# Designed miniproteins, single chains, continued (2), part 53

Each design is a single chain, and the fold is of that chain. pLDDT is the mean over its residues in the fold that is shown.

## One batch from the design tools (miniprotein)

Design m5823
Fold by ESMFold2-Fast:
Structure m5823 (fold): chain A 89 residues (1-89)
Amino acid sequence: DALEYVREHPEAAVAEAEAVAKSGLEAFKKKAEEMKEEELKEALEKLEETLKEIDELVKKEPFLEEALAPIKKALEEAKKFIEEKLKKL
């Protein structure tokens, strides 16, 4: 199970999270460049909800904080990217 993996292999979990976060952020930015205003607003709402879910998960399972930090940072950068695009529309 993913939670057990993070607990047993914290350094490996952080490294994997960093790789996934970097790849995911670049893919998201490319997709977001083709999004219309309505799609950008929906993506922003989804990003905000996911960030809240991560904060709640870390509160319940503190050992996940380090492993989820790269994911949280990538989601925050994705949110900022969408907000800047919406300002230019």
Scores: mean pLDDT 80

Design m5824
Fold by ESMFold2-Fast:
Structure m5824 (fold): chain A 100 residues (1-100)
Amino acid sequence: TTPIQQALEPLNNEQLEELLQFSEELLQKEPEYSETALQNAVNSIREDEELAIKYLEGVFNEKATDIFGNVEKLKTALKNSDYWTRVKVTALLKVYKEEN
């Protein structure tokens, strides 16, 4: 079990797809967004999954399992987050989907 699989364990497949669609739609509205930026974030997360999780726990001031345990709260937080947080959350969701 990877650190990302442990952190995102509360998400079922339907919730994962819902969050991925929502976060990708938010990213598409960002002027600086590119698929290359997302892929670079995915690659960085794969190099150090624990660091990526710790970053998000710091930003949201919550444990990763609590962050991903409430889809509606996370959607609201993403709408109010900065670009880097949106990229990192989207990349984590993408890594989790590719592993499951």
Scores: mean pLDDT 84

Design m5825
Fold by ESMFold2-Fast:
Structure m5825 (fold): chain A 99 residues (1-99)
Amino acid sequence: SKKILEEAKELSKSKKPEDLEEAGRLAAKAAGSKDPEIAIEAARLALKVSDNLPPEAREKVGRELVRNSNGLKDEEASNTLLLVGATMIATAHKKKRTP
């Protein structure tokens, strides 16, 4: 949904951790769009806010992006969601396992 993506964009401008976590969650949801342009933009927004997400939230958003990649007919959108999602999962696990 374009509306969900716009809400995520507004929250991503905040410096508050709770707003950035909500931005990531909404971006992952918007990446489920059947519109490949919306899906790609949403995945890029999720990646942009990923550094400000706690490991568990980053992993959750990343996994949702990977799941949504399987539902997309557009190869570029599917590959973008898969790459962004896999990167977010990998970086979340590294932070979780650092002593």
Scores: mean pLDDT 80

Design m5826
Fold by ESMFold2-Fast:
Structure m5826 (fold): chain A 83 residues (1-83)
Amino acid sequence: EESEKAAEAAGEAAYKGSKEGKDSGEVYKEALKEALKKGASELLARGAANGGSGKVLVDKNADYKKVLEGAKIGAQNAEMYLK
């Protein structure tokens, strides 16, 4: 589904950016960009990017699974606002 693809792309980008030492703003931008490339709506992409980047902001050593969980929750929360 669109939200899952957006969350996966955003989570992967946030995790990678964090491991490369990018600041929180750049991590968010990369996550947002990758989610949008998957065809996600702007609101859904923002939710996924915020969730994923938020996990690495709180814990710079967060593993890939935790970052993906954050992105998934962010995307799902954004979908609820579209109702």
Scores: mean pLDDT 79

Design m5827
Fold by ESMFold2-Fast:
Structure m5827 (fold): chain A 80 residues (1-80)
Amino acid sequence: SEADRNAVEVLLDRIEKLAKYLDTYSEEEKEELKKGIIEDIERLAKMGVPRELLEEVLEKFKKVFPEYAEEAEEALERAL
């Protein structure tokens, strides 16, 4: 749906902005913002957003924040 697409675009935008402005945040803020994205991925999956759209978000997130790749993958899998 258009709502599902819009939700995915919002997450993609948040990932890019977080990566671009990463050095403006404290280490604590960086962790909270990254975890917030992971929580939103899980929430959208539980709400029935198609896996294919969330896989696009997951791929982008893993490329930008590889240190959180496993946590993000587990969150998506838990929601299924």
Scores: mean pLDDT 84

Design m5828
Fold by ESMFold2-Fast:
Structure m5828 (fold): chain A 81 residues (1-81)
Amino acid sequence: GIEELVRRLERLLDEMRALVREARARGDTQAAFLGEVAIGLALIMVGVSKVIGGPDEELLRRAIELLEEAIREVRARLAAG
């Protein structure tokens, strides 16, 4: 249900924030920027969901998919160098 999607989204946001912090600590400005953009886009999707009549399960799932892909990309970038 929606509560499970919200919990998953919050977990992914925390994970991405940790990766952005790690990228900044390593001086990887591009990885940090990618993570910040992904966070911003996910939050916009959640905000739109709230404005259009309450939590839209499809928009929440799209935000989750976006964050999961972005987390993979940031992790791969950090692992590469």
Scores: mean pLDDT 82

Design m5829
Fold by ESMFold2-Fast:
Structure m5829 (fold): chain A 79 residues (1-79)
Amino acid sequence: MSALEQLEKGIEAARQGDGEEAVRYAQEAARAARDVLDPELARQLQKGITAAQQGDGEKAVEYLEKAKALLEETLARRA
């Protein structure tokens, strides 16, 4: 499963209020994207994970969507 697929599943879990799954998918996305992680992408992922752990699904979705956009930009730049 790609880093983008992991992030998309994390966002969906956060929308459903499943903070544990959102955290798990976001952590797997960070692992899969390890070689392309820039500081801002890592920051948005960490904020999304923290929001999901605190039960703030709306904030978790917001930060994970920002992380997804940054990851898509990074992958396009490296292609």
Scores: mean pLDDT 83

Design m5830
Fold by ESMFold2-Fast:
Structure m5830 (fold): chain A 74 residues (1-74)
Amino acid sequence: PEPPPATLRITLLIRNDDDLAKLEEKARRLQEIAEERNVRLAASAVETPDGPLVTWEIYGPEEAAEEVKEILEE
């Protein structure tokens, strides 16, 4: 079976430990929204010379996916 396409995809470069700490704090809010709004999040990371490049795939209603995007882009 073909997996459903992601509603939104967001890619962020984590350049330092402060960026990672901020992302971990955001992860708590993202989990709350995912449970409340029936959103599924899939994250993958690849190492680059400038730091880990993290991609989030957001599955669910468009309005909820946009809320997740706004949090990730804060």
Scores: mean pLDDT 76

Design m5831
Fold by ESMFold2-Fast:
Structure m5831 (fold): chain A 71 residues (1-71)
Amino acid sequence: MEITDEEAIELINKEVPKLLKEYPELSGREAAVYVLRKAGATDEQIARVLGLTVEQVREDLAYAEEIIKKK
């Protein structure tokens, strides 16, 4: 299910600073990808909203999931 672009931006602004405090190893971009994916955004929507390629989204998501889930 695709979230709205406005909802995506608001989630980034609210949740990314919180996630980066808990996982300082993440970049802001990696944290934003993770937040949007957990909210139900597709890789294609995340790529469009953040100005990334789908491959960059997948790489950033894999890294963020490894850091967050390995804890």
Scores: mean pLDDT 80

Design m5832
Fold by ESMFold2-Fast:
Structure m5832 (fold): chain A 63 residues (1-63)
Amino acid sequence: MKKEELKKKAEEYEQTAEDLRAVGDRIRAEHPDSPEAQRAVASMDAGVDRLREEAEKLKKEIE
């Protein structure tokens, strides 16, 4: 069913957002004093927000 496909896609975006957050946490832990690591984590946080917005849009379409 098309609604189930959209729901699965929303779940994929949420999972990717969680994975991206975990990668950001790891980069900070491995390079705590690196300005480049801090910048990369900030970029990843923005990516997490975007993925969550896409997931919310898909969830809204199936509701």
Scores: mean pLDDT 80

Design m5833
Fold by ESMFold2-Fast:
Structure m5833 (fold): chain A 72 residues (1-72)
Amino acid sequence: SVADIIAAFRAEAAGLISQVTDEKLRANLQKSLDRVVAEMQSLSEEKTQLMRGMFLGTMDVVLAVQRVVERK
C-alpha cells in the first residue's frame, strides 16, 4: 500500500538525513522530505516508489559529496 511505502521511506530517509553534518542542509532536506511525503499521499503506489527512489538516490549523492568535503 501507499501507506506502507511512505512508512518505510520515512524511516530510510530519516536515517540518511541524520548522517548529514551541515545543519542548514539537514534542515532543508527534512523540509524536502516532508513535502515529498505530503505529495505521495495523492499518488499511485508506482509513482510513490519512483519518488522514493529519486529521493534516496539524491541522498546517496549528498552523502558521497559530504565524504569528499570531509576528507579535504
Scores: mean pLDDT 87

Design m5834
Fold by ESMFold2-Fast:
Structure m5834 (fold): chain A 65 residues (1-65)
Amino acid sequence: MDEARAEAQTIGDRLLAWRQANPETARRAGRAAAEEGAGLGVFGDASTTPEEHVARIIERLERAA
């Protein structure tokens, strides 16, 4: 199976768990990130591990909130 698919699933699961634990922060950050657009450019870094990728996304979303 595609490695990228497995990584995407892991990232998605971790982000979902964070979002469920922090619904208000996730809502605010999601709105701010959607308005910024390019700020989410940290997605899809080929040299990033799934763990590091999740951490960078969460940090970016928290800063955007």
Scores: mean pLDDT 60

Design m5835
Fold by ESMFold2-Fast:
Formats: sequence, C-alpha cells, structure tokens
Structure m5835 (fold): chain A 95 residues (1-95)
Amino acid sequence: MSEKEIVVEAVYRAAVEVALEEGLDSEQALEIGRAAGELARELLERGASKEEAIEQAAEYAAEQIAKLTGADKEKLKEKIIERAKEIYEELLKES
C-alpha cells in the first residue's frame, strides 16, 4: 500500500472500532468508517498532511458517533486519533 492508502485504512479501521466500542451496530460502524476514510483520502489528494487528514477525518467520525450515541465528541475524536496512529504504525511495519 502507498503511504496515502495506509493513512486511509488506519482512519477507516479506527472509526469502525471506536463506533463498535460505543455500541453502534456493524452496518453503522462500517458506514461511518467508510465516510471517514473517503474524507481522509480527499484531504491527502488535496495536499493535506497525514496529521491533518487523520484529525479532520476523526472529527467527522466522532461527530457522527456522538449524534447516534450521546457520547462526548471531543473524547471520541481523541480516541479515534490515537487508535488511527496505532493502526498506522502496525500497517507501516507490514509494508
């Protein structure tokens, strides 16, 4: 995978995992993850940094999860960013 694809995959997986942990079903979690991943891809294609793409995609995912669950958006955003960084490092080792 390219570095851009690794970032997109990390954001997608992080958003899905956090959504599932917050009690959303798999269909809802996958929809949020896909949208967050697509946003990250668009940002990277426009020249955004990896950090900016992760932050903005995590913000989007956190907002969607918070609207559906009532959970704290800021806490969800931080959790998604941290999870995406962890997954990025794991995927980078495999590349």
Scores: mean pLDDT 87

Design m5836
Fold by ESMFold2-Fast:
Structure m5836 (fold): chain A 80 residues (1-80)
Amino acid sequence: STRRVERPFTLPRAVAAGETVTITDLPADAVVGSLVALLDANGRLVALGEVQADRTAVLTFLVDTPAGTYTLLYEEAVLA
């Protein structure tokens, strides 16, 4: 079984559409090959990536995105 997790993510600088930011702090139970999404305060999707085997994800930004706090969504494995 898996569950969806929300956590705060701080973007330290403005990022233009088409640029990438690497997430390096995903937990060991993050589901490899599952989608990682970054949402703004209004729940709008601003970036997408995929969980890699090393528990990183390269987020590709879909829109020009200012520095600030966002919500990172990912999936984690749930045992029993």
Scores: mean pLDDT 85

Design m5837
Fold by ESMFold2-Fast:
Structure m5837 (fold): chain A 73 residues (1-73)
Amino acid sequence: MTLKLTDEEVEGLKKALEVAKKEGKPLTLEQFKEITGFSDEKAEKLFSILDLDGDGTISVTELEFAVKDASKK
């Protein structure tokens, strides 16, 4: 699947990545919503795309990949 993110979504993912790096652990959906300030629908949709292993959390590696992919545009 191709990740097509807006500038606001990319900035939100960068904030989530910084928090995940600081905490040294994966982010839950609730933490992702709190950090990014996204709506429930937007956060849930992005979370489902980024949760590549389906464990209900987003890892630092998954966030780095998403930011890198989106930043190429």
Scores: mean pLDDT 74

Design m5838
Fold by ESMFold2-Fast:
Structure m5838 (fold): chain A 91 residues (1-91)
Amino acid sequence: DFEKMIEENEEVKEAEKEYEELKTEEEKKLFLFDLLSNPYASLPVRIWAIKKLVEKGWLTDEILEQILEELEKLPEEIREILKEAIEYFKK
C-alpha cells in the first residue's frame, strides 16, 4: 500500500512539510525532481515524490524517461516497485 508507506514515514513527513513551505511551482518541481534523482533518498520519499509529480501533472514524458534511466541503477525489485507506483498514481 503506497499511501500507507508514505503516511507512516518520518522522512516523507519532513519532505512534505518542506514542499508545502515552498512558494513557487518551479521550486516545488525542482524539489520533487531532486528527491527522485538523489541516490540517498529512501524508497518512501521517492514514492511520495512520484505521487506529487503525477498529481500536479509535472511527470512529463521527458521527465519520466529521465526517472526510468535513474531507476535502472537500482535493484530489480526496487525498480518494479517504483514503476508500479508511477502506474498506480497515474490511474
Scores: mean pLDDT 77

Design m5839
Fold by ESMFold2-Fast:
Structure m5839 (fold): chain A 97 residues (1-97)
Amino acid sequence: SRRERIEELIEEVRRLEKKVKEWLKTHPDIPEEIKQKIEELFEELLEALRREDFEGAVLQATSLLVLAQTLGAPQDIIEELEAILERLRELLEEARR
């Protein structure tokens, strides 16, 4: 159950990363260093999920959401990040004793 939810969440994050990378390709106005930071945040998010580090995953997902909002990312990307963050918070609550 928990493993299955984590695996599903990893696949959703991977799909979102591809979608974000495609959006970034159409925006040469966004500095390359910012695009690199976004890639690093996705890598850190996926690594945190693999380690079941839900506190780290929430932190990385929150950073991605703030950055996406700041850059004016499409609403569907924002909504997908918000949905991922909500699911991460649920996993974090369940992991806390």
Scores: mean pLDDT 87

Design m5840
Fold by ESMFold2-Fast:
Structure m5840 (fold): chain A 93 residues (1-93)
Amino acid sequence: MDRAAALFRQALDNHNRALELEKQGAPQEVVNSYVLQSQQAIAQLASLATTPDQQLAVLDAARRVLAERITDPEARAAALAAIAATQEQIRAA
């Protein structure tokens, strides 16, 4: 559970850092190090979703991170509703 949330935050933080460094004209080696860390976190997140219980745990972690990250109330509600719908599909299957 907490590991999935930490990996999702790690992926988003490293991705955003890579984008900011690219905008600032940082060396490609520095940008690539953050991209690689983001990709590794995403790969680990994907590996956690092998059972329905693990899939639900990953989606719960995603809901928490999106609630923190999306400041627009309508966009946040839409994103959270999409995750909730996916969780309901997994529980119904």
Scores: mean pLDDT 74

Design m5841
Fold by ESMFold2-Fast:
Structure m5841 (fold): chain A 73 residues (1-73)
Amino acid sequence: LSPEEQAFEERATKVLGELSKAIMENPEDVEALEKAAEALRELAEENPNPEISEQLRKQAEALRKRAEEVRKK
């Protein structure tokens, strides 16, 4: 991996861990879900690996849908 790719992998792993923990602690917090979805989209845009980028986009979309479901309740 290039230094840039390695730095992104380390950053992405850390961010994903923090987001996962926050969502597990606050699964009904619409603001937290929307914030997590936005962070994942930003990582997908910055990620040079298209396969990982696609996975991050799918996760972001899932969180966004979850936020909408919580809002409707």
Scores: mean pLDDT 75

Design m5842
Fold by ESMFold2-Fast:
Structure m5842 (fold): chain A 56 residues (1-56)
Amino acid sequence: SMSRQQQGDQYIQQAVDYIIQGRIQQGRQYARQAGRIYGISDDVIAQRIRSMMDQI
C-alpha cells in the first residue's frame, strides 16, 4: 500500500506531465486530487505546481 505522501506525489507528477503536454484541464483535475490527498487548498497546490514547472 502507498503512503499518503507517495499518492499525492504521484498525482502532482501526473498533473505536471499533463500540463507540459498542453492537457491543462486534465492536469488541473490531478492537481485537485493531490490537494485533497495532502489536505491543502487549491491555491496552495497550484503554487506548488507552478514552482515545480519553474524548475523544468
Scores: mean pLDDT 79

Design m5843
Fold by ESMFold2-Fast:
Structure m5843 (fold): chain A 87 residues (1-87)
Amino acid sequence: SLLDTVERMIETLEKSREWSEEEQLLIVRLALHELRELFADDPELLAIVEETERRVQALLAAGASAAEVLDVVLEGLRRIKELLERR
């Protein structure tokens, strides 16, 4: 299910906190790409993905840590999870 997919993404990103910064940024890019594809036809969920992408780009432009980027992506994923659970 979409909920199971999002839960797996949350678990993977939490585990990635122990990885290198390069690996953390790679998994973030892959996760955001997959989320955009998964929710392309869901305007409510796609809006959260796009907001999360904008926040990530702003953080990277400001020289923020990979940990701060992970926190923003995890916040977005948890918001998506909450909406899916309400459906």
Scores: mean pLDDT 89

Design m5844
Fold by ESMFold2-Fast:
Structure m5844 (fold): chain A 70 residues (1-70)
Amino acid sequence: SELEELKEKVKSLTDEQLERIADFLSRATGLSREEVRKILDIIRNGSLEELKKLYRDYPVVVNLLKILLS
């Protein structure tokens, strides 16, 4: 599934890669780096319900992340 693919990709990132992606997404979306990091943590470790909420509430962040990880 799309959710499983995104979760796997985020889990495969090093801490350094996560930091770079968080910085980029923060700058691109205007969200704080802390908020973006929380979003990335939900994708990596969250429940299916939490991921569905994330797709609804932060579609721009999710779509940019998909592009970066393609």
Scores: mean pLDDT 83

Design m5845
Fold by ESMFold2-Fast:
Structure m5845 (fold): chain A 80 residues (1-80)
Amino acid sequence: HMTPHQVSLMIGASIGVLRMQIAVVKKNKQQGKLSKEEIEKLKEKMLKKIDELKEQAEKYNSPQELLDEIEDIKKQVKEI
């Protein structure tokens, strides 16, 4: 059984990794290195990860600020 504090730290770290991945995908898209199909597949993988983080945050009653950050990264992925 993880403490809510430990879960929040783990989710925060995962959000950090996702923000880095979003930046890399955006850069590669701008440089013409990714096809439309490749971009959509990467978006699907990131959205699945985000949904998993939301489930974890809800299960352990994470702070609303963390849930808001999860929703923000979901919007950023959809905007790629």
Scores: mean pLDDT 84

Design m5846
Fold by ESMFold2-Fast:
Structure m5846 (fold): chain A 64 residues (1-64)
Amino acid sequence: MAVDEAARIARALGLTPEQVARVVKLILDKGFDAVTPEELAKAAGISLETAQRVLDALRAAGLR
Protein backbone atom coordinates (compact mmCIF):
# COMPACT_ATOMS: atom_id res chain seq x y z
CA MET A 1 0.00 0.00 0.00
CA ALA A 2 1.25 3.49 -0.88
CA VAL A 3 0.44 4.66 2.67
CA ASP A 4 2.66 1.94 4.22
CA GLU A 5 5.56 2.84 1.90
CA ALA A 6 5.12 6.56 2.71
CA ALA A 7 5.31 5.82 6.46
CA ARG A 8 8.41 3.64 6.00
CA ILE A 9 10.24 6.27 3.90
CA ALA A 10 9.35 9.10 6.30
CA ARG A 11 10.72 7.09 9.25
CA ALA A 12 13.92 6.33 7.27
CA LEU A 13 14.39 10.09 6.70
CA GLY A 14 14.29 10.72 10.48
CA LEU A 15 10.72 11.96 10.97
CA THR A 16 9.12 11.39 14.39
CA PRO A 17 6.10 9.04 14.73
CA GLU A 18 3.84 12.12 15.06
CA GLN A 19 5.28 13.69 11.87
CA VAL A 20 4.94 10.33 10.03
CA ALA A 21 1.25 10.17 11.07
CA ARG A 22 0.68 13.70 9.70
CA VAL A 23 2.34 12.81 6.37
CA VAL A 24 0.20 9.65 6.06
CA LYS A 25 -3.01 11.55 6.93
CA LEU A 26 -2.30 14.25 4.31
CA ILE A 27 -1.70 11.63 1.59
CA LEU A 28 -4.92 9.77 2.57
CA ASP A 29 -6.99 12.99 2.68
CA LYS A 30 -5.75 14.58 -0.58
CA GLY A 31 -4.15 11.78 -2.58
CA PHE A 32 -0.42 11.57 -3.30
CA ASP A 33 -0.53 13.57 -6.58
CA ALA A 34 -2.27 16.54 -4.90
CA VAL A 35 0.36 16.99 -2.15
CA THR A 36 2.95 19.78 -2.67
CA PRO A 37 6.29 20.04 -0.81
CA GLU A 38 5.10 23.29 0.83
CA GLU A 39 1.85 21.70 2.04
CA LEU A 40 3.66 18.63 3.39
CA ALA A 41 6.24 20.80 5.20
CA LYS A 42 3.49 22.86 6.87
CA ALA A 43 1.30 19.88 7.82
CA ALA A 44 4.15 17.73 9.24
CA GLY A 45 6.14 20.60 10.80
CA ILE A 46 9.29 19.83 8.80
CA SER A 47 11.56 21.92 6.57
CA LEU A 48 10.73 22.44 2.88
CA GLU A 49 13.95 20.58 1.99
CA THR A 50 12.92 17.55 4.11
CA ALA A 51 9.41 17.60 2.58
CA GLN A 52 10.96 17.64 -0.92
CA ARG A 53 13.20 14.67 0.00
CA VAL A 54 10.16 12.73 1.29
CA LEU A 55 8.23 13.35 -1.95
CA ASP A 56 11.28 12.53 -4.11
CA ALA A 57 11.79 9.26 -2.18
CA LEU A 58 8.10 8.34 -2.62
CA ARG A 59 8.34 8.95 -6.38
CA ALA A 60 11.57 6.90 -6.55
CA ALA A 61 9.71 4.06 -4.78
CA GLY A 62 7.12 4.08 -7.60
CA LEU A 63 4.26 5.82 -5.84
CA ARG A 64 1.96 7.70 -8.26
Scores: mean pLDDT 76

Design m5847
Fold by ESMFold2-Fast:
Structure m5847 (fold): chain A 71 residues (1-71)
Amino acid sequence: MSEKEKLKLEAEEYLALGRMAKTVGDLEVAAKNYLKAYEYAKKAGDEETVKEVIKELEEIGKKELAKKLAE
């Protein structure tokens, strides 16, 4: 597995963990996992996952953080 593929998988894993935390109402844990997903997705050049993380942050009320990351 290439380094880029590894980073992409890490981003997808953290995004999934964030979504699970959101489902049970743990928005603090969701936000932390979404930020990790963002970091790995940016390193991987995975713009699709970056956009998904930004949307998820908006949905849990982190609008200002999502706006900053979208810039």
Scores: mean pLDDT 84

Design m5848
Fold by ESMFold2-Fast:
Structure m5848 (fold): chain A 67 residues (1-67)
Amino acid sequence: ATLEDKWRWLEAVRKQIDEMIKQGTKDSDIGQFVQDQVARMDSPLERRALGYMVVGQPEKARELLRR
């Protein structure tokens, strides 16, 4: 996958988390969703990038994935 494909996927994950929050989904269920996404990742750097997205630091996630 390209860098842009990985970034687009992370943005989609964050959008889904935001939607779950709007629908009143429990924090434990959101946490499980995040862990399910982590299981799909090929590398520790991708997992760190998701961590930055979850804590609201998308610029750091983007920088980590650039190279």
Scores: mean pLDDT 75

Design m5849
Fold by ESMFold2-Fast:
Structure m5849 (fold): chain A 77 residues (1-77)
Amino acid sequence: SSLDHLANQNAALLSEKLHPGITLTVGYGDGQSNLDLMVQSAYDSALQLGLNGDAVSASVRSIYDGQLSTVLQLYVS
């Protein structure tokens, strides 16, 4: 479906921008449900890697919303 395609594309884009070892769970439903699953899995994965889960979660949401400038600020600071 188009939602499955969008979810997979966004997961791939997020993986390129996130720290190595961050894992994302892709859901099959509306975009918000898929985003929430990806954010939750990224947060849990970040904690396992000793990273700031809140910062990683913010990065996931910013990339998903197309706010690349916000993601760049989070990774530069």
Scores: mean pLDDT 62

Design m5850
Fold by ESMFold2-Fast:
Structure m5850 (fold): chain A 81 residues (1-81)
Amino acid sequence: SEKAEKVVELLRELAKKSKDPELKEQLLLQADFLRMAAEAGMPAEELIEEAIQFLKKMAQKYPEEKKLLDETIKELERLRK
């Protein structure tokens, strides 16, 4: 699915832009998890929701990165429409 590929791409690009090394690792692990879930047949809509919920939790844990994470959340929300 093009939407599923875009979710993984957005998380990987976010990891490149993030400054916190722990956040980078968590984002790359989540991108790999969602890629595997997509390959296993998880619908794109569910992948988008999982990514949004993950990033909301990361914004709470890494408040200094919140603006960057919120921008990616908005891009993911656009993929739902």
Scores: mean pLDDT 88

Design m5851
Fold by ESMFold2-Fast:
Structure m5851 (fold): chain A 97 residues (1-97)
Amino acid sequence: LSSSNPLQKKEALEALAKSDKPEDKNLIIEILVDPNVSPISRILALTAIVDSKDTDLLQKAYEALKNNIDKIGAERYLLWYGPLKEAIKNNGEYKPP
C-alpha cells in the first residue's frame, strides 16, 4: 500500500481478498484494522472483503473490527456496510441475502 495510484491499491486489495492463501487473507485483515493505515485504504480493504463474498473472510473482518473498535472508530464501518451489519444481527455470522 505504498502505491500512490488508487487503482493499483484497489487491485492489490481485491487480489488479497480473493487469494486462496491464508497469509494474503490475514494481510488484508491487518490492513483493515491498522490505525497507521489511511482511512481510505481501510475502506478499500473493507470493500474488497465484502466484494469477495467469502463468508469466512467476512466473519474474520467483523471479528477484527469488533476487537479494534477503540483504535480505528470501527463502528462506522460496521453500520455503513450491509453484510457486516447482517453479521452483527446474526451473532457475528455472515448470512448472504
Scores: mean pLDDT 67

Design m5852
Fold by ESMFold2-Fast:
Structure m5852 (fold): chain A 113 residues (1-113)
Amino acid sequence: SVLEELERYVDEVAEKAVASKDPRERLRLFAALVQELADALAEGKLTPEQAAALLKRYVEKILPTLSPKQQEILLEFLARAAELLATVPREDLLGRLNAVLTETMARLLAELA
């Protein structure tokens, strides 16, 4: 099923992120994961609840490998994404999720400087 394929994808991306020592690769993997879930949601392949659960699964797996500030940023992202997934109509979700992702990526990138 699409859900089983996406659960496997989430686990594989999380494993790559945990194993990576390159902060920019970690950022690319995070952005790619969020985009894949957003695309699946827009295509009707995921419910908002399933997308929220998959994002939480990813974040929980990578969280212990991050600095305290990166953990704070990523937990804030997860909370904001979960609220959008619960409250925003499907037609607006992709744009709103991309805006939150862009802001989160900028904040995470600043931590590398």
Scores: mean pLDDT 86

Design m5853
Fold by ESMFold2-Fast:
Order: sequence, then C-alpha cells, then structure tokens
Structure m5853 (fold): chain A 66 residues (1-66)
Amino acid sequence: SFTPEEAKRIVESARRAIEEGDEVAVRAAMHDLGVSLEELRELIRLYEEGRYEEAAEKINEALRRR
C-alpha cells in the first residue's frame, strides 16, 4: 500500500498531467493507483481540499480491489 506521502506525490503529478493535457501521464497515474479517470478526478479534488487522509484511504481501497 502507499503511504500518505507517496500518494500525495502521485496525485500532484496526476493533477499537473491533467492540467497540461498529458494523456500518457494521466493513464500512468490511473494504472499506478488502480483507479478510473473519474476516481482520479475525485482524488485530485480531495487533495486540493486538503483531505489527504481521505485521499490516501481511497487509494488503498482501490489497490485492495485490484
């Protein structure tokens, strides 16, 4: 499972990739976190709102689902 710090770095990278329209980086982040695009957008929203613990919990749940 990812630590909150590892999850934060991946989510920050994914947010930047979406802003830049980097589809390859977005798909890589989805694969690494085990989430859909819709779920990735939700994680970015939680991160932007400072809900780091909730974001980490959702990432760990997605990884357990795989």
Scores: mean pLDDT 77

Design m5854
Fold by ESMFold2-Fast:
Structure m5854 (fold): chain A 74 residues (1-74)
Amino acid sequence: MMEEKRRKIEELTDIAIRDLRELGREDPEATEEAIREVREAGREAQKLEDVGEGVKLVMGTARRQARRLLERLR
């Protein structure tokens, strides 16, 4: 169970990072900043007892960072 939680959070974090790299390709500095935020969210999510709360943290952070990147690319 704990290993399944770790894998889930890690997979979601990696997917978010990949998607942010594709989205922010034209602004590497802003993209790396967004990736750092998502990596930090992934680390914090691993400290949470509840898998659902960890997933929400990673997904919420990724969504916010994607929105910020889209605003910068306009």
Scores: mean pLDDT 79

Design m5855
Fold by ESMFold2-Fast:
Structure m5855 (fold): chain A 82 residues (1-82)
Amino acid sequence: MTPEEILERFEKLAKEMIERGESKDDLLAKLVQFAVEEARRRGMSKEEILKLAQRIAQAVMDADSVEEGAKKALEVLREYLR
């Protein structure tokens, strides 16, 4: 799967959760799970996977809204897939 395809799937997952009215905690859990699984498939180091998970979690929790949290999490994932 290309980086672009991974980012599209991540954005779609976030949009579907927002449309269903799911909480920031649910969004955080699902987005972290998705990013960690994709990072493992790509052969990222354990240290890089941990940092990615922490940055996505922080982006979601520090955001003023679920929508902003999803946007910031997507940007974090995009940086790691470069």
Scores: mean pLDDT 83

Design m5856
Fold by ESMFold2-Fast:
Parts: structure tokens; C-alpha cells; sequence
Structure m5856 (fold): chain A 78 residues (1-78)
């Protein structure tokens, strides 16, 4: 449905915001890891799962500061 597409689009925007914030907080985050994290963050954000975003970023070894910045950025878009 159009509503499902709108939810997915919001998830993509939130995922992009999360990775942008994470990259700013952790400049060592590679382009490949940014792409993978974007895919994960967008998927979790589309479902409203902020904890999923936190766990995905933690699994990539991001600092708590970078994780908090990313989740806050995603939440601000949702």
C-alpha cells in the first residue's frame, strides 16, 4: 500500500540520518560499513525499532557516543 511505501521511505530517511550522525561521531567508519549500517538502520527504523539500530551499531564496534548520536538522529526523523 502507499502507507507501507511511506513507512519504508521514513525508515530510509531515518537510517540515512543515523549513519550520517554515526559517521560524524566516528570518522573512522568506512564507506562499506556505512552502507551496511544504513541498510540495517533503515530496516529497523521502518519498524520503529530504535533498539535494533543501537544493537546493529554496537555490533560494528561504534562507541556509545556514536550510537547515541545515531539513535537520536533516527528518532528525530521518525
Amino acid sequence: SMEDIERATRGLRAGAAAVRAASKADPNLSNEDQIRLFAAAATYAAEGDLDGIREAMRNYGLSDKAIEAAVAAAEAVL
Scores: mean pLDDT 85

Design m5857
Fold by ESMFold2-Fast:
Structure m5857 (fold): chain A 99 residues (1-99)
Amino acid sequence: SKEEEIEKIQKYLSEFGKKDPDLLQEILAEVMDLANNEDFETAEEKYGKEFGELIKKLHELGKNRDETEDEDIQLALGEAVVKAVDAYLKKNGLEAPKL
């Protein structure tokens, strides 16, 4: 369910945030900036094609906010942040959070 996927994302990001709260906040801000500025090409170049598609999805959901369920925005935002965290961790040889 959407609720179960959101819970998994929240647990992952919560565990990462315990280790590096400043970086989590920076990544969250970057995700929001990329979506708000429609910087989909920059998103794809930095974190990969799937991340770029998530930023595009997040932008479209935000644009149609009045017709969009909060859970859909939470899912898209969470998935984008998880992808950025995963890409950062892989690039720097760091450990992924344990669920």
Scores: mean pLDDT 80

